# Ledger of designs, part 95: designed miniproteins, single chains, continued (5)

Each design is a single chain, and the fold is of that chain. pLDDT is the mean over its residues in the fold that is shown.

## One batch from the design tools (miniprotein)

Design m19493
Fold by ESMFold2-Fast:
Structure m19493 (fold): chain A 86 residues (1-86)
Amino acid sequence: MDEELLKEGEELREKGEEAEKKEDYATAAGYYAKAGILYLNAGDYEKAAEAFRKAAEALRKQAEKTGDEEHKASAEAAEKKAEELE
């Protein structure tokens, strides 16, 4: 596994958690999705799946807050990607 990609992914995941605490779900979803891509590239499929699930959850919360169908579709896509990795 690529240790630099794992470290960068973990840093982005932490930034996602900070954004989520501020209820900035769109920003949180962006960080979680980027972390998921980095974990995928590092070969850590379990962490990638977890990150994409967190992105999906954040996008669902954003969709509930705004009624945005685009965020709902993005959440479904992120959830499917997480399922493919397990």
Scores: mean pLDDT 81

Design m19494
Fold by ESMFold2-Fast:
Structure m19494 (fold): chain A 86 residues (1-86)
Amino acid sequence: SEKNELMREAIIISAQADLLRMGVFFSEDIPEEVKKKILELVDRALELAKQAEKYIKQGKLEEAKKYIEKAKEYVERAKKLYYKAL
């Protein structure tokens, strides 16, 4: 169902954000200022994914889609900063 597909997307986004957080934690080559920026983007992505899960639970699937797409944007921005800093 669309509800299950959206929930799976939210879970994947959260997993990707957590992996980026771990990558930042274990990296000695990334400057602290850049780590802070990546973590701020990761935290925003996690907040948006959590809000999407709440909308999915309420059956507000169009709102959930918007939050999922925004969370994806933050994850992609965090990834770009992470890989550029390596």
Scores: mean pLDDT 89

Design m19495
Fold by ESMFold2-Fast:
Structure m19495 (fold): chain A 70 residues (1-70)
Amino acid sequence: MDTEIAIGLAEIYLGIARVDESKGNLDGAIEAYRKALELLREAYQRNPSPEIEALIKDVEERIKELEKKK
């Protein structure tokens, strides 16, 4: 249950981040991606899965790309 709640919240923040990114709000996008990343890392510690690991890597790379644009 805790893992599913964390994943659900992470999905919400990923949605917020994508909207902010599409509008050119890089700071807002980075903040939302970082929040999603925290939640995904917590989920991974409780229930390691290849899907969560892949999402973590994708989010980390996206944050890195956006920080380069600032």
Scores: mean pLDDT 83

Design m19496
Fold by ESMFold2-Fast:
Structure m19496 (fold): chain A 59 residues (1-59)
Amino acid sequence: SRLAVDLLVRNAGLSREVAEEVVRLAKAGDLERAAQLLVEHGGLSPEAARSAAEFIARL
């Protein structure tokens, strides 16, 4: 979803390339890998990253 990518770039400070990978992984059901990228590149806590990945998967 273009909306999910734009939200990650604007609110989590991710590059567009990383945001696209996070959205791809979350929608594929790989929430662990999506959350890991949010921790590494977005500076989110593991708990916040997991919640964000679950939210993105439902968009």
Scores: mean pLDDT 84

Design m19497
Fold by ESMFold2-Fast:
Structure m19497 (fold): chain A 76 residues (1-76)
Amino acid sequence: MAEELLRQAEEAEKRAEEVLKETGASYEEVIAQAEKAMEMVRKLREAGKLSEEEAERILEALRRLIEKLRKLKEEE
């Protein structure tokens, strides 16, 4: 589970600009989804389903995604 969540977050970060162009989704919608994913990861850590190290790695990937999207939005 943790490896798949990390892979999905990293893939989303790499493909964020392409996906936004292809789907027409707003930056705000994708950021909101990433923030919900971060909340879920925190809950999984608290429930003992993710280690602190696994959770932090996934949270860092999601933070990078959000930061990238915010910068892209500000450039428009």
Scores: mean pLDDT 75

Design m19498
Fold by ESMFold2-Fast:
Structure m19498 (fold): chain A 55 residues (1-55)
Amino acid sequence: MLEEAKKLAEEAGILGAQGKTEEARKLAEEAMRVGNLSPLEATKLGALGVIKAQS
């Protein structure tokens, strides 16, 4: 569950960086439900996803 939530949060961050704000928001909400994450934790994982995608 936590690993799945991380993948969803990272993907949400990448979509947000691409300007797909609505899709990013829905994935972030799903990550919070699946991993029982706070909004802050989901945001941190999203930022990490963007960094990883740039590398």
Scores: mean pLDDT 78

Design m19499
Fold by ESMFold2-Fast:
Structure m19499 (fold): chain A 57 residues (1-57)
Amino acid sequence: TKELLEKAKEYRKKAEELSKKSTELDVDREGIMEGASLGVQAIGYAVESVALENEAK
């Protein structure tokens, strides 16, 4: 459905924003850990986006 496609676009945007934010963090130990957490979240949103696009076909 069109609603699934719109939701997929939102999730893709969230994934891109989180991925970019993770690369902007400091390279100290705390920044590295937070960056890894944001990266995992970005992957989650990207996977959801693909799943929604597939459901919308």
Scores: mean pLDDT 74

Design m19500
Fold by ESMFold2-Fast:
Structure m19500 (fold): chain A 94 residues (1-94)
Amino acid sequence: SHAAALAAALEARAAALAAEVRRLQDEITKHSGDAARLAALAERARALAAEGRELQTQMLNHSSDVSSTLMVRAAGLVEAAERLAAEAERLARE
């Protein structure tokens, strides 16, 4: 059904975003002494937060077809990306 296909697509986007957040966390950890790299990683984290907000908007536009669990997961990804941006910016100043 269209609803099932939409839910699957949104879940796949959430999974892809989660994988990018995990990779970004690893990169921030590996480059903790490189201020220029950390500044670039902070910008990438802000971009991921924006992608997460776009995903949330799509989920809200289709709220009848999207589980509350998936919406909570998307919100958690935005928060994780925002925390990574703050962490990278803090490390870049040290």
Scores: mean pLDDT 86

Design m19502
Fold by ESMFold2-Fast:
Structure m19502 (fold): chain A 85 residues (1-85)
Amino acid sequence: SMEEKAEKIVDELLDIVNNSPSGGVALGKIIGILLEQDEELLKKIIEIAKKRLPEADPETQENLRFIIAVANFVLAIKELDKEFA
């Protein structure tokens, strides 16, 4: 179930990157979605995105690397918030 949920979120994030009118809009939407996820699901999203990298085309690889970077950033924010909450 967590794996299926993470796969669906990665698909949704890829769709956002591909279909947003600007990089800023894509980034805002992705951060919003990722902030709503718990730390375990964020780690699973990162794992699945990394797993997809070797078999993806160059454009999808760039988009997956972007998603991984943003997810790692959101995970760091959640860990920081937990320390100071």
Scores: mean pLDDT 84

Design m19503
Fold by ESMFold2-Fast:
Structure m19503 (fold): chain A 57 residues (1-57)
Amino acid sequence: SRKLAVLEAARAVLQAAIDFLKRYQPNNPEAQAIAARLQQERDELDRQIAELEKQLA
């Protein structure tokens, strides 16, 4: 579905941002706090994707 594709794209963008912060700011506490928040948002998005996939099965 279009909604699933959008959520998967958003998940990919969040993962790229997390990876960028970990790569370029590993010793910055503020960047690590942002990365932790983005990880929580990614995990919530993963839950939404899994729930939608169950509804489409």
Scores: mean pLDDT 85

Design m19504
Fold by ESMFold2-Fast:
Structure m19504 (fold): chain A 70 residues (1-70)
Amino acid sequence: MSEKEKEEYLKKGKEYYELGLKYFKEKKYEEAREAFLKAAEYYEKAGDKEGALEAEINAGIALIIIGVNK
């Protein structure tokens, strides 16, 4: 993977992660979960294992909140 492709994946990971946080703040937990899962996918493509793990954890938290609100 080129350096530029890695930077583009990191940028997309960060953009989706921030979108997930925004949806979480708005209590849009299903949209937040989808955004965090997309962030994790892009962080993995970039080789950012820590970013991917943090995004996956936040997606899991959103899923739990969805479940307990039912």
Scores: mean pLDDT 85

Design m19505
Fold by ESMFold2-Fast:
Structure m19505 (fold): chain A 81 residues (1-81)
Amino acid sequence: MIEKRDELQKELDEVRNDPSLSEEEIAHKLVEIALELLKLGMPLEAVLALLERLAEDWGLSEELLEKMKEAIEKGELIEVK
């Protein structure tokens, strides 16, 4: 669990530092990471709180944050289109 969390944190750092990614691509990767955290047994409320913090820190729009929350609640990825 802890080692997998550190791996996901490194993936988050890579996403944050990649200037070539669009907001939709960033949102897609964040949803992928969130779904992996849920598979590892993290509570839904904790995962959603983490996404809200990341969206604020990275300057993602409220519309993208809502799309990410809906995707996670449905267990689906965001369509990049």
Scores: mean pLDDT 73

Design m19506
Fold by ESMFold2-Fast:
Structure m19506 (fold): chain A 66 residues (1-66)
Amino acid sequence: SAADEALLERLRAEIRSRALEAGVPEEEAEKLAEEATRLARELLAAGRDPAEAAREAVKWVLEKIE
């Protein structure tokens, strides 16, 4: 849905920003944002709540850049 795509675009921007703030190089930050967005899209397709999908994607990224 348009709402899901808007959520995924916002999530992508948030993940990229968080990775850059953590000192991840820009190219790697873009890849993390793409992978996290893909995870969120998979969770949405599996019927998970949008807020849950976003939280899981953010958690996944934080574990990667820790």
Scores: mean pLDDT 83

Design m19507
Fold by ESMFold2-Fast:
Structure m19507 (fold): chain A 86 residues (1-86)
Amino acid sequence: SKLSEELIKKLKKETEEKAKKAIELAKKGKYEEAEKIIEELEKKGKELIELGKKYNNQGLIELGEYILKVAKETREEVEKIKKEQE
């Protein structure tokens, strides 16, 4: 449906904005705050995959997998920043 497509697009954008915020927090030495955002993204990604499997909704599974990928890449970037600053 058009509504689910627009919602998925919004959630992807929100995921990208949260990832950017986590990286900016890490650059400021706020690693615990950055990690909290990453953990929230990981939890949301897993929940969406579970819901997508339960309701046979491929778009939710793909969205959840995308969020988990962004969370993983964001964690790797935050860890690099931390090592460079410490």
Scores: mean pLDDT 87

Design m19508
Fold by ESMFold2-Fast:
Structure m19508 (fold): chain A 100 residues (1-100)
Amino acid sequence: KTRELIREALEAFQKGEYEKARELLNKVDPKEALEIFPDLSLDERFVALAALVLHGYPDEEIRKLLLEAGVPEESIPAIIQALKALRPDVAHLVLAVDKA
């Protein structure tokens, strides 16, 4: 269920359907998202992290999850800003330009 919401939100972001994507993020259970996090693709992980940010998870927890996912320390501040803007699609672009 939670993985399906994450996939639907990712598809909505890719189509530019930001209102729909935000509604889907609000429906994501943050605890279940954390449980499935290691099984997610990188793009799905950014969507899951955007949901955690929306549900009030602190920057320090998001930072730890990004480091665990292999995101370079240098890219983390820009990625956290993109996630706070609820733009996990922009987080993926940050990694691409930072030679991640």
Scores: mean pLDDT 80

Design m19509
Fold by ESMFold2-Fast:
Order: structure tokens, then sequence, then C-alpha cells
Structure m19509 (fold): chain A 50 residues (1-50)
């Protein structure tokens, strides 16, 4: 696993915890970041979390 992808997940974690999205949506967002093909896509997905 790319350490930059893990960093993106860490940055997304407080947003996911504060999110009003369903548990399934949060899991899907976290999974998308974790399985991103590169660090740039992982950071883009993390930034998209409201």
Amino acid sequence: MDPEILRALAEAAPRLLASKASEEEKSAQAGAIYNAPDAEEARRLAAAIK
C-alpha cells in the first residue's frame, strides 16, 4: 500500500466521522480511497468528502 494513500485515508477519517452519510456510503468512500490506483486519485476522493 502506498503511504500517501494511507495519509489520504487519515485526512478523510474525521470528515467521514462527522458525515451524515449512511454507514454504507462511508464504507464505500473509505474503500474507494483505500483501493485508489494512485495517491493523486486517493487525495482527490478524500477531498470530495463533505
Scores: mean pLDDT 76

Design m19510
Fold by ESMFold2-Fast:
Structure m19510 (fold): chain A 67 residues (1-67)
Amino acid sequence: PLTEEQEELVEERLAKALGVPKEKVREIYELFEKAREAVAAGKLEEARALVKEALEKLEELGEEGKK
């Protein structure tokens, strides 16, 4: 697993590559992390909702980066 510092660096590089704020990339990353934790806890309904939210935000970032 990545350290918090390494996750921060990956988020910054992705934000720069996509031309979007780092905060937006972090939000999506946090949603995927929460979804992973929900799956590990057997909370599949919660995990599905979190993944859906993350994918919707990722699509929004894709549109922003294409501008």
Scores: mean pLDDT 73

Design m19511
Fold by ESMFold2-Fast:
Structure m19511 (fold): chain A 60 residues (1-60)
Amino acid sequence: SEELLEELKKLSKEEVIELVVERFEAQGLPVVARVARKDLSLIEDREKLAEAAAKALESL
């Protein structure tokens, strides 16, 4: 959602990655959490990082 994107844009790259990883781990998906950490860490553009993170969180 637009609100989620705006919240994620306020966070640092590390905070965004940890939020996504913690959410997947809380859902019992540790392998997915590990893959998400790797994939998100490769995104250099902050806007694209927020979009990818929002999509990942909304897929739960």
Scores: mean pLDDT 84

Design m19512
Fold by ESMFold2-Fast:
Structure m19512 (fold): chain A 60 residues (1-60)
Amino acid sequence: SKEELELTIETFARLSDLVAEYVEKLKAAKTEEEKEEVEKEFEEKVKELLKEYQEKLKKL
């Protein structure tokens, strides 16, 4: 449906923003521990975005 397509496009835009944030934070990381925390934060944010996408998709 149009609503499903619009939700998908919005989700991809938000994922793109998360990737941009991840790249900037990764560049700023000075230690291996900081890098691991940045990677963990990115993975959790992506999981939450996908969970939100699936929940919204079920309501359409």
Scores: mean pLDDT 87

Design m19513
Fold by ESMFold2-Fast:
Structure m19513 (fold): chain A 64 residues (1-64)
Amino acid sequence: GADLERVREAARRAGLSEEQIEAIVEEAKKLKKPLTAEDVKKAARRAGLSIPQINAIVEAYEKL
């Protein structure tokens, strides 16, 4: 859905690898829609991203 496409685009803008993007999207699929910035933060944390990477994807997601 549109929320998962927004997560993918935010992760690309944050400079994440395709493997990291897929890991975040898989965690985001498990969350209720619509996805909030807090949901994206939880998905990125569960995908094993560093704090700077989590901050970058959340900022990019909010700007989309």
Scores: mean pLDDT 85

Design m19514
Fold by ESMFold2-Fast:
Structure m19514 (fold): chain A 78 residues (1-78)
Amino acid sequence: MELSELEWQIMLTLRENKDKGLTAKELADRHTVSQSTVSKHLNRLEEQGLVERIEGRTPRYRITPDGEKALEAAGASR
């Protein structure tokens, strides 16, 4: 599974915030990138089943069990 450094960092951040998830804006602010950049990467992660979108006034994103397994397989989780 080929993921960019930013995609790995997004998944790590979402794992730390799995209770409610995070908006694209909150992820953009945390990683010092634009919302459009984050949204592009979130769409790719959703297509791979690694992140899910939570419906609401502003969409929130949460890591999936498959996303957590990907982090463990990459050794990025401790």
Scores: mean pLDDT 79

Design m19515
Fold by ESMFold2-Fast:
Structure m19515 (fold): chain A 60 residues (1-60)
Amino acid sequence: MSLAEIEAALAAAGITNVRVERVGDSLRVTQTGEEQLVHFPDGRAFTLRAGESVLLPLFR
C-alpha cells in the first residue's frame, strides 16, 4: 500500500487527528487526538491511544 492510499482511506472512514509518515520501508501512524480504533485498507486494525504510534511494514 502507498502512503496516499492509507491517508485517503483513513480520511474516508472519518479518522482524523492521526499523523502518517514514511520511515524507510515502513509507515509510522501516530494518534494526535483521542483514543480510537484505526482500520487500515489492508485489513489491519489497531487501538491507538493519545500520543501512541504504530510502525507498519509496507507489503506488496
Scores: mean pLDDT 71

Design m19516
Fold by ESMFold2-Fast:
Order: sequence, then C-alpha cells, then structure tokens
Structure m19516 (fold): chain A 85 residues (1-85)
Amino acid sequence: MAKELLKEGEKLRKQGKYDEAIKLYTKAHELALKEGDLLLATKSDVNVYFSAGDKLIDQGKPQLGLKVSTGGSLRSIADLVDEEL
C-alpha cells in the first residue's frame, strides 16, 4: 500500500503536480509508520521535502524552498503546501 502511494506521488511530482504528490507522500508516510516500515516512512518524508522544495522554487521562492527541503517537520511542510492550494 505505502509503496503504491509513493510511486503515484513520484508520477505526480514529475508532472509538476507537487501539492497532489505531497498529499500522496504524506499518506505513504502515515501508512509506512502504521506498518512499522521506518525506512519507507523516512523515504516518504524525504520525497515530501523535495516536492515542497521544487514547488517553492517553481513559484519563485527558492530561499523558502531550500529551507523546507533541508529541515522542518512534515506537519509544517504539509501546512505550508496546503496554504498555497
């Protein structure tokens, strides 16, 4: 399940649909934690950071994109992305 969401997120990210990709990565993270797969959860987290960073760079906010991709909690990143939807 979580692997499937991760792959769909990657597909959406390649299409420039960063908000939708982040939502799928966030769900993949939650499912991976529920399944006890900490490595998959961490991989999903990293993809949320990259997707949020890519979105902010595309929107002309590279400094904020760099900050998001290098730190912060997933909740903070998800909230930031949702505010821009």
Scores: mean pLDDT 68

Design m19517
Fold by ESMFold2-Fast:
Structure m19517 (fold): chain A 75 residues (1-75)
Amino acid sequence: MLSEEEVEKIKKTIEENNTGVVSKKNLEAMKEAVELLGKGKSDEEIIKYLMEKYGLSEIEAKAIVDGVKELVESL
């Protein structure tokens, strides 16, 4: 489980590195994926949530979750 401070740090890193590179929708999806990982949600739960809320494909949602997990592991 991530602390609130770790979640905010990761969200800031995502925003700084992806603003103007990815769509606003994908950027918000990445930030919310960090929050859900911080709450201990499973990869499957996060993928389904992102697909339903943001209209992402399963492949896109999985890529976001995988990328966020890699970033979390690197910090």
Scores: mean pLDDT 78

Design m19518
Fold by ESMFold2-Fast:
Structure m19518 (fold): chain A 64 residues (1-64)
Amino acid sequence: MKTFYARLDTSALTEEQIRAALENLAKLLGVPVEEVDSLDGLVEETNRYIRELAERNHADLDAA
């Protein structure tokens, strides 16, 4: 997780939002969160998911 976490583009998210995004992605893919660090291909998918989550949160903020 430490190496994987450092490779994520998380500047727009809080620590808890990042954790929730990783847990949701791990659940969706059927792998334990701790094993995500060993899957090189998963880093890009996680970064894409995190970016999408950040944009959705920004849109919700603008809608308020």
Scores: mean pLDDT 57

Design m19519
Fold by ESMFold2-Fast:
Structure m19519 (fold): chain A 52 residues (1-52)
Amino acid sequence: LEELIKKFNEEEKKIVEELVKATPEQGRDLYEKFLEVRKKYNEEVTKILKEK
């Protein structure tokens, strides 16, 4: 669980850093990707907690 959390947090941080540097066009795609990463993380965490 902790390893999964760290992995997704690092991916989110990287996308956020790119968002602040991005053009408006790039920012839209990056923001959508950020939301997907967050959704995936929440689903994985929920599965682990629910299984336990």
Scores: mean pLDDT 73

Design m19520
Fold by ESMFold2-Fast:
Structure m19520 (fold): chain A 79 residues (1-79)
Amino acid sequence: EEIEKLLKEAEEAVREAARALAAGDYEAAIEAAEKAIKAAKEAAKLAEEAGDKEKALEAETLEGLAGIILGLARRLLAR
């Protein structure tokens, strides 16, 4: 339950970050991406402790996507 809740939170935050980035709202994209990374890291840790390799991989994927959005948003905001 907690792992699934964190994965859902991370997925929703990735979607918010992507929408904000597409809208040119780079500050909102950064905030949403950071939220996604935090939730994904917590989900990955719990999934690894539970031995759930599939959920751990899903969490790592969401963290990676959020990291890409964060990097792009920071680069665009700095200009």
Scores: mean pLDDT 87

Design m19522
Fold by ESMFold2-Fast:
Structure m19522 (fold): chain A 93 residues (1-93)
Amino acid sequence: SFEERWRAQAERDVKKYEEELKKDPNNAEAWSGLGDAYMDLGEYEKAIEYYEKAIKLDPNNAVAYGNLSTAYYHLGEFEKADEYLKKAKEIEK
């Protein structure tokens, strides 16, 4: 199915970004990519952990703040989702 192919791609992306992070643990794009892969897997708490690492390394990454908002929304943490969305919009200015 499409869902099976999508999950397989996300699992490949996890391995890819984990290997990139073994070479450079300060690679903010790789932490963000790992977050994206876990979003695709529906593992929102793990996605949040990795996006938080990405924004700590690159606090101007509006996309990562937006993705944090989406992950918190999926967990039903609507107040946190709104806070991160506001931060994303502030950085975009």
Scores: mean pLDDT 87

Design m19523
Fold by ESMFold2-Fast:
Structure m19523 (fold): chain A 55 residues (1-55)
Amino acid sequence: SGMRREEERQRLLKQLEESEKIRNPDWEDKKIKELAEKRLPGVEESIRKIREAES
């Protein structure tokens, strides 16, 4: 469902932001968020592929 996907997407985005902050602790939060948002589509696609392969 759309609502469930958006909830999971936001959770994943937060996790990516935390990961990027660990990698770049001296970067501004705004920059970290932009980087995470830019990476999100690729990560979502990778997760989808992995889930399909696990079937």
Scores: mean pLDDT 77

Design m19524
Fold by ESMFold2-Fast:
Parts: C-alpha cells; structure tokens; sequence
Structure m19524 (fold): chain A 92 residues (1-92)
C-alpha cells in the first residue's frame, strides 16, 4: 500500500515536471497538487518521516529542474531553494 502511494506521488511529480517544461503551468500545478495529496496519504498511513522527506525532496528536485529548463527561475534560485529545503528536512 505505501509503495503504491509512493509510486503515484513520483509519477505525478514527473507529469508535473513534463507539463512545466511544455509551458503548461495550469496542468503542472494540477499534477503537483496530486503528487502532494499522495504524499499526505503516506503520512496519514504512518510512513516514516524520513521516507516522506525523501519523496518530497525528490519531487521538489524534479520540479526545480523543470522550472529552470522552462525559464521560470534561474539555476541559482533553484539551487538555493533546494539547499534550504534539504537543510529543513535534515532538521526533522
């Protein structure tokens, strides 16, 4: 059950990244929201905090890379945001 939710979260994160690269911001938001909903379900079912943090970071890295490639943010902005997220997750 947890593995299925993890797979769904990452698949929607990949779809969000692809939509973002294609310039479809509305679809990217929809897919990202679905990915987050699956992550929330993982937390509700008692998945370890470290595992949830790992999935959330992987999703964030996919979206950040797609945003840079789409020209929505600079590489420097994406790297700074990911570094801040990694620091916050490490403090959990």
Amino acid sequence: ELEKLKKEALEYAKKAAEALKAGDIEKAKEYAEKALEYIKKLAELGAPKEEIAEIYLEMSELLAEAAVEAGLVSREEAEAALAELRARLAAL
Scores: mean pLDDT 83

Design m19525
Fold by ESMFold2-Fast:
Structure m19525 (fold): chain A 55 residues (1-55)
Amino acid sequence: MEEEERLAEEAERYGVRLANLGRLDEVAEISELVKQGKYKEAVERGREVLEELEK
């Protein structure tokens, strides 16, 4: 898988997890970053939010 596709899929997985936690604002932010082609930023944001919620 190309790096961009891999990062996009990882961002989507974070989005699904955040949606299950009811964090719709963060899901929207990640979706916007993916739409802008900022896949690394989207993954970083999703990871940070999940880490905050899990700890």
Scores: mean pLDDT 79

Design m19526
Fold by ESMFold2-Fast:
Structure m19526 (fold): chain A 58 residues (1-58)
Amino acid sequence: AEAEAGALGERSRQKVIEARKAVENGDLDTAREILREMGLDDAEVDVVLKNLQDILAA
């Protein structure tokens, strides 16, 4: 269970970092694709992208 959780955590963490970097570069399409690859629904992707944009705009 923990070994499986560790592998999933590594993948999820790396994808979140890549999505954040894409938002920082203004590449919202790439960020959206990364979040969808993580299994997020369109509504969830929109919420996460908005939160990342709000953080970066501060």
Scores: mean pLDDT 73

Design m19527
Fold by ESMFold2-Fast:
Structure m19527 (fold): chain A 68 residues (1-68)
Amino acid sequence: SLAEREENGRRFAREITELFKEHPNITPEELQEYLKEKFGSDVVPPLTEEEVEELKEGAKKVEELEKK
């Protein structure tokens, strides 16, 4: 079960990265709602405000670097 959760965690992170690549302007709230709908609310734990901000900053950096 732990290995299964870890594998799902990797898929989860990959989905987030791809989503940010396609929708770099997506809001943290929209991101979390999308993930809840795709994976289920019990699978997607509530993110802290700091974690949400880090995800948004990461997406912003990717967008700026790609433009450069």
Scores: mean pLDDT 64

Design m19528
Fold by ESMFold2-Fast:
Structure m19528 (fold): chain A 60 residues (1-60)
Amino acid sequence: DLPEPPEELTPEEQEEVDREVALVAESVKGKLSEEQLQQLLEQQRRAAEELVAARKLVEE
């Protein structure tokens, strides 16, 4: 993803995404190399963003 299209999240959703990423980072910190940790964090953030987007589509 070169351009990284902007996504409009609510402030609460953005904070939840950041918190989830931070929790994952802390959970695996010291168990993975710094390079692997950074790659994992990038994947986790992307996954969290997709999850939030999906939640908006399937919300009742």
Scores: mean pLDDT 69

Design m19529
Fold by ESMFold2-Fast:
Structure m19529 (fold): chain A 72 residues (1-72)
Amino acid sequence: MSVEELLEEAVEGLRELARRAKDPEIKEELLRLAEEVEEKLRLLREGKLSEEEAKEFLREVLARVAALVARE
């Protein structure tokens, strides 16, 4: 799986989590995170973001998702 495919799956997963979230604040944060991932995916596709930068961003996304899920 490429880093581009991982970012695409992250967007889908974040939207799914947001759809199922009961707390409106957590839902908003998950949707904002999905928008950030979509922006990074766009930059990666345009050659404005390196694969290494995208991987570091994915690590940060996973940590933020874990924290948000723990708050729900």
Scores: mean pLDDT 83

Design m19530
Fold by ESMFold2-Fast:
Structure m19530 (fold): chain A 77 residues (1-77)
Amino acid sequence: MQKELDRGVAEVAAAMLLTSMKNEPEEKQEAARKAVELVEKAGWDPKLLTKAMKLLDDLSVPAEEIIKKVEELLKKA
């Protein structure tokens, strides 16, 4: 039951994140979409989602590095 609640909250947060990225360059929008897909593959872990959102919110991090860091978080989870 808790996992379903966490999933619902994570899905809303992911949708808001993707919406906030709609005015960013296409490369960053793709990175956001891939990061959300990786978090979904991990079962919508709130900790992974929070870290992915923090990476995407950091404008200094290149899109390819965001993907790599999210994959590393999944590997350690």
Scores: mean pLDDT 68

Design m19531
Fold by ESMFold2-Fast:
Structure m19531 (fold): chain A 58 residues (1-58)
Amino acid sequence: GDAAELAKKNIEEAKKEFSAEQLLTALKDGLEVAKLSGSKDAAKVLKEELEKLKKELS
C-alpha cells in the first residue's frame, strides 16, 4: 500500500543521513508510530528493516 512505499522511501533517505545507531532508533520510533496509527503495511516494512539492520550489526 501507499504507507509501505512511503516507509521504504523514508528508510532509504534515513540511510543516507543517519549512522547505524541513529537508524536503529529511527526504525524503532517509526515502528511504534506505525503500530499506534494502525498502519500494518508500514509496520511490516519497518519491522523487516529493523530485523535486517540488527543482523548486520551482530
Scores: mean pLDDT 79

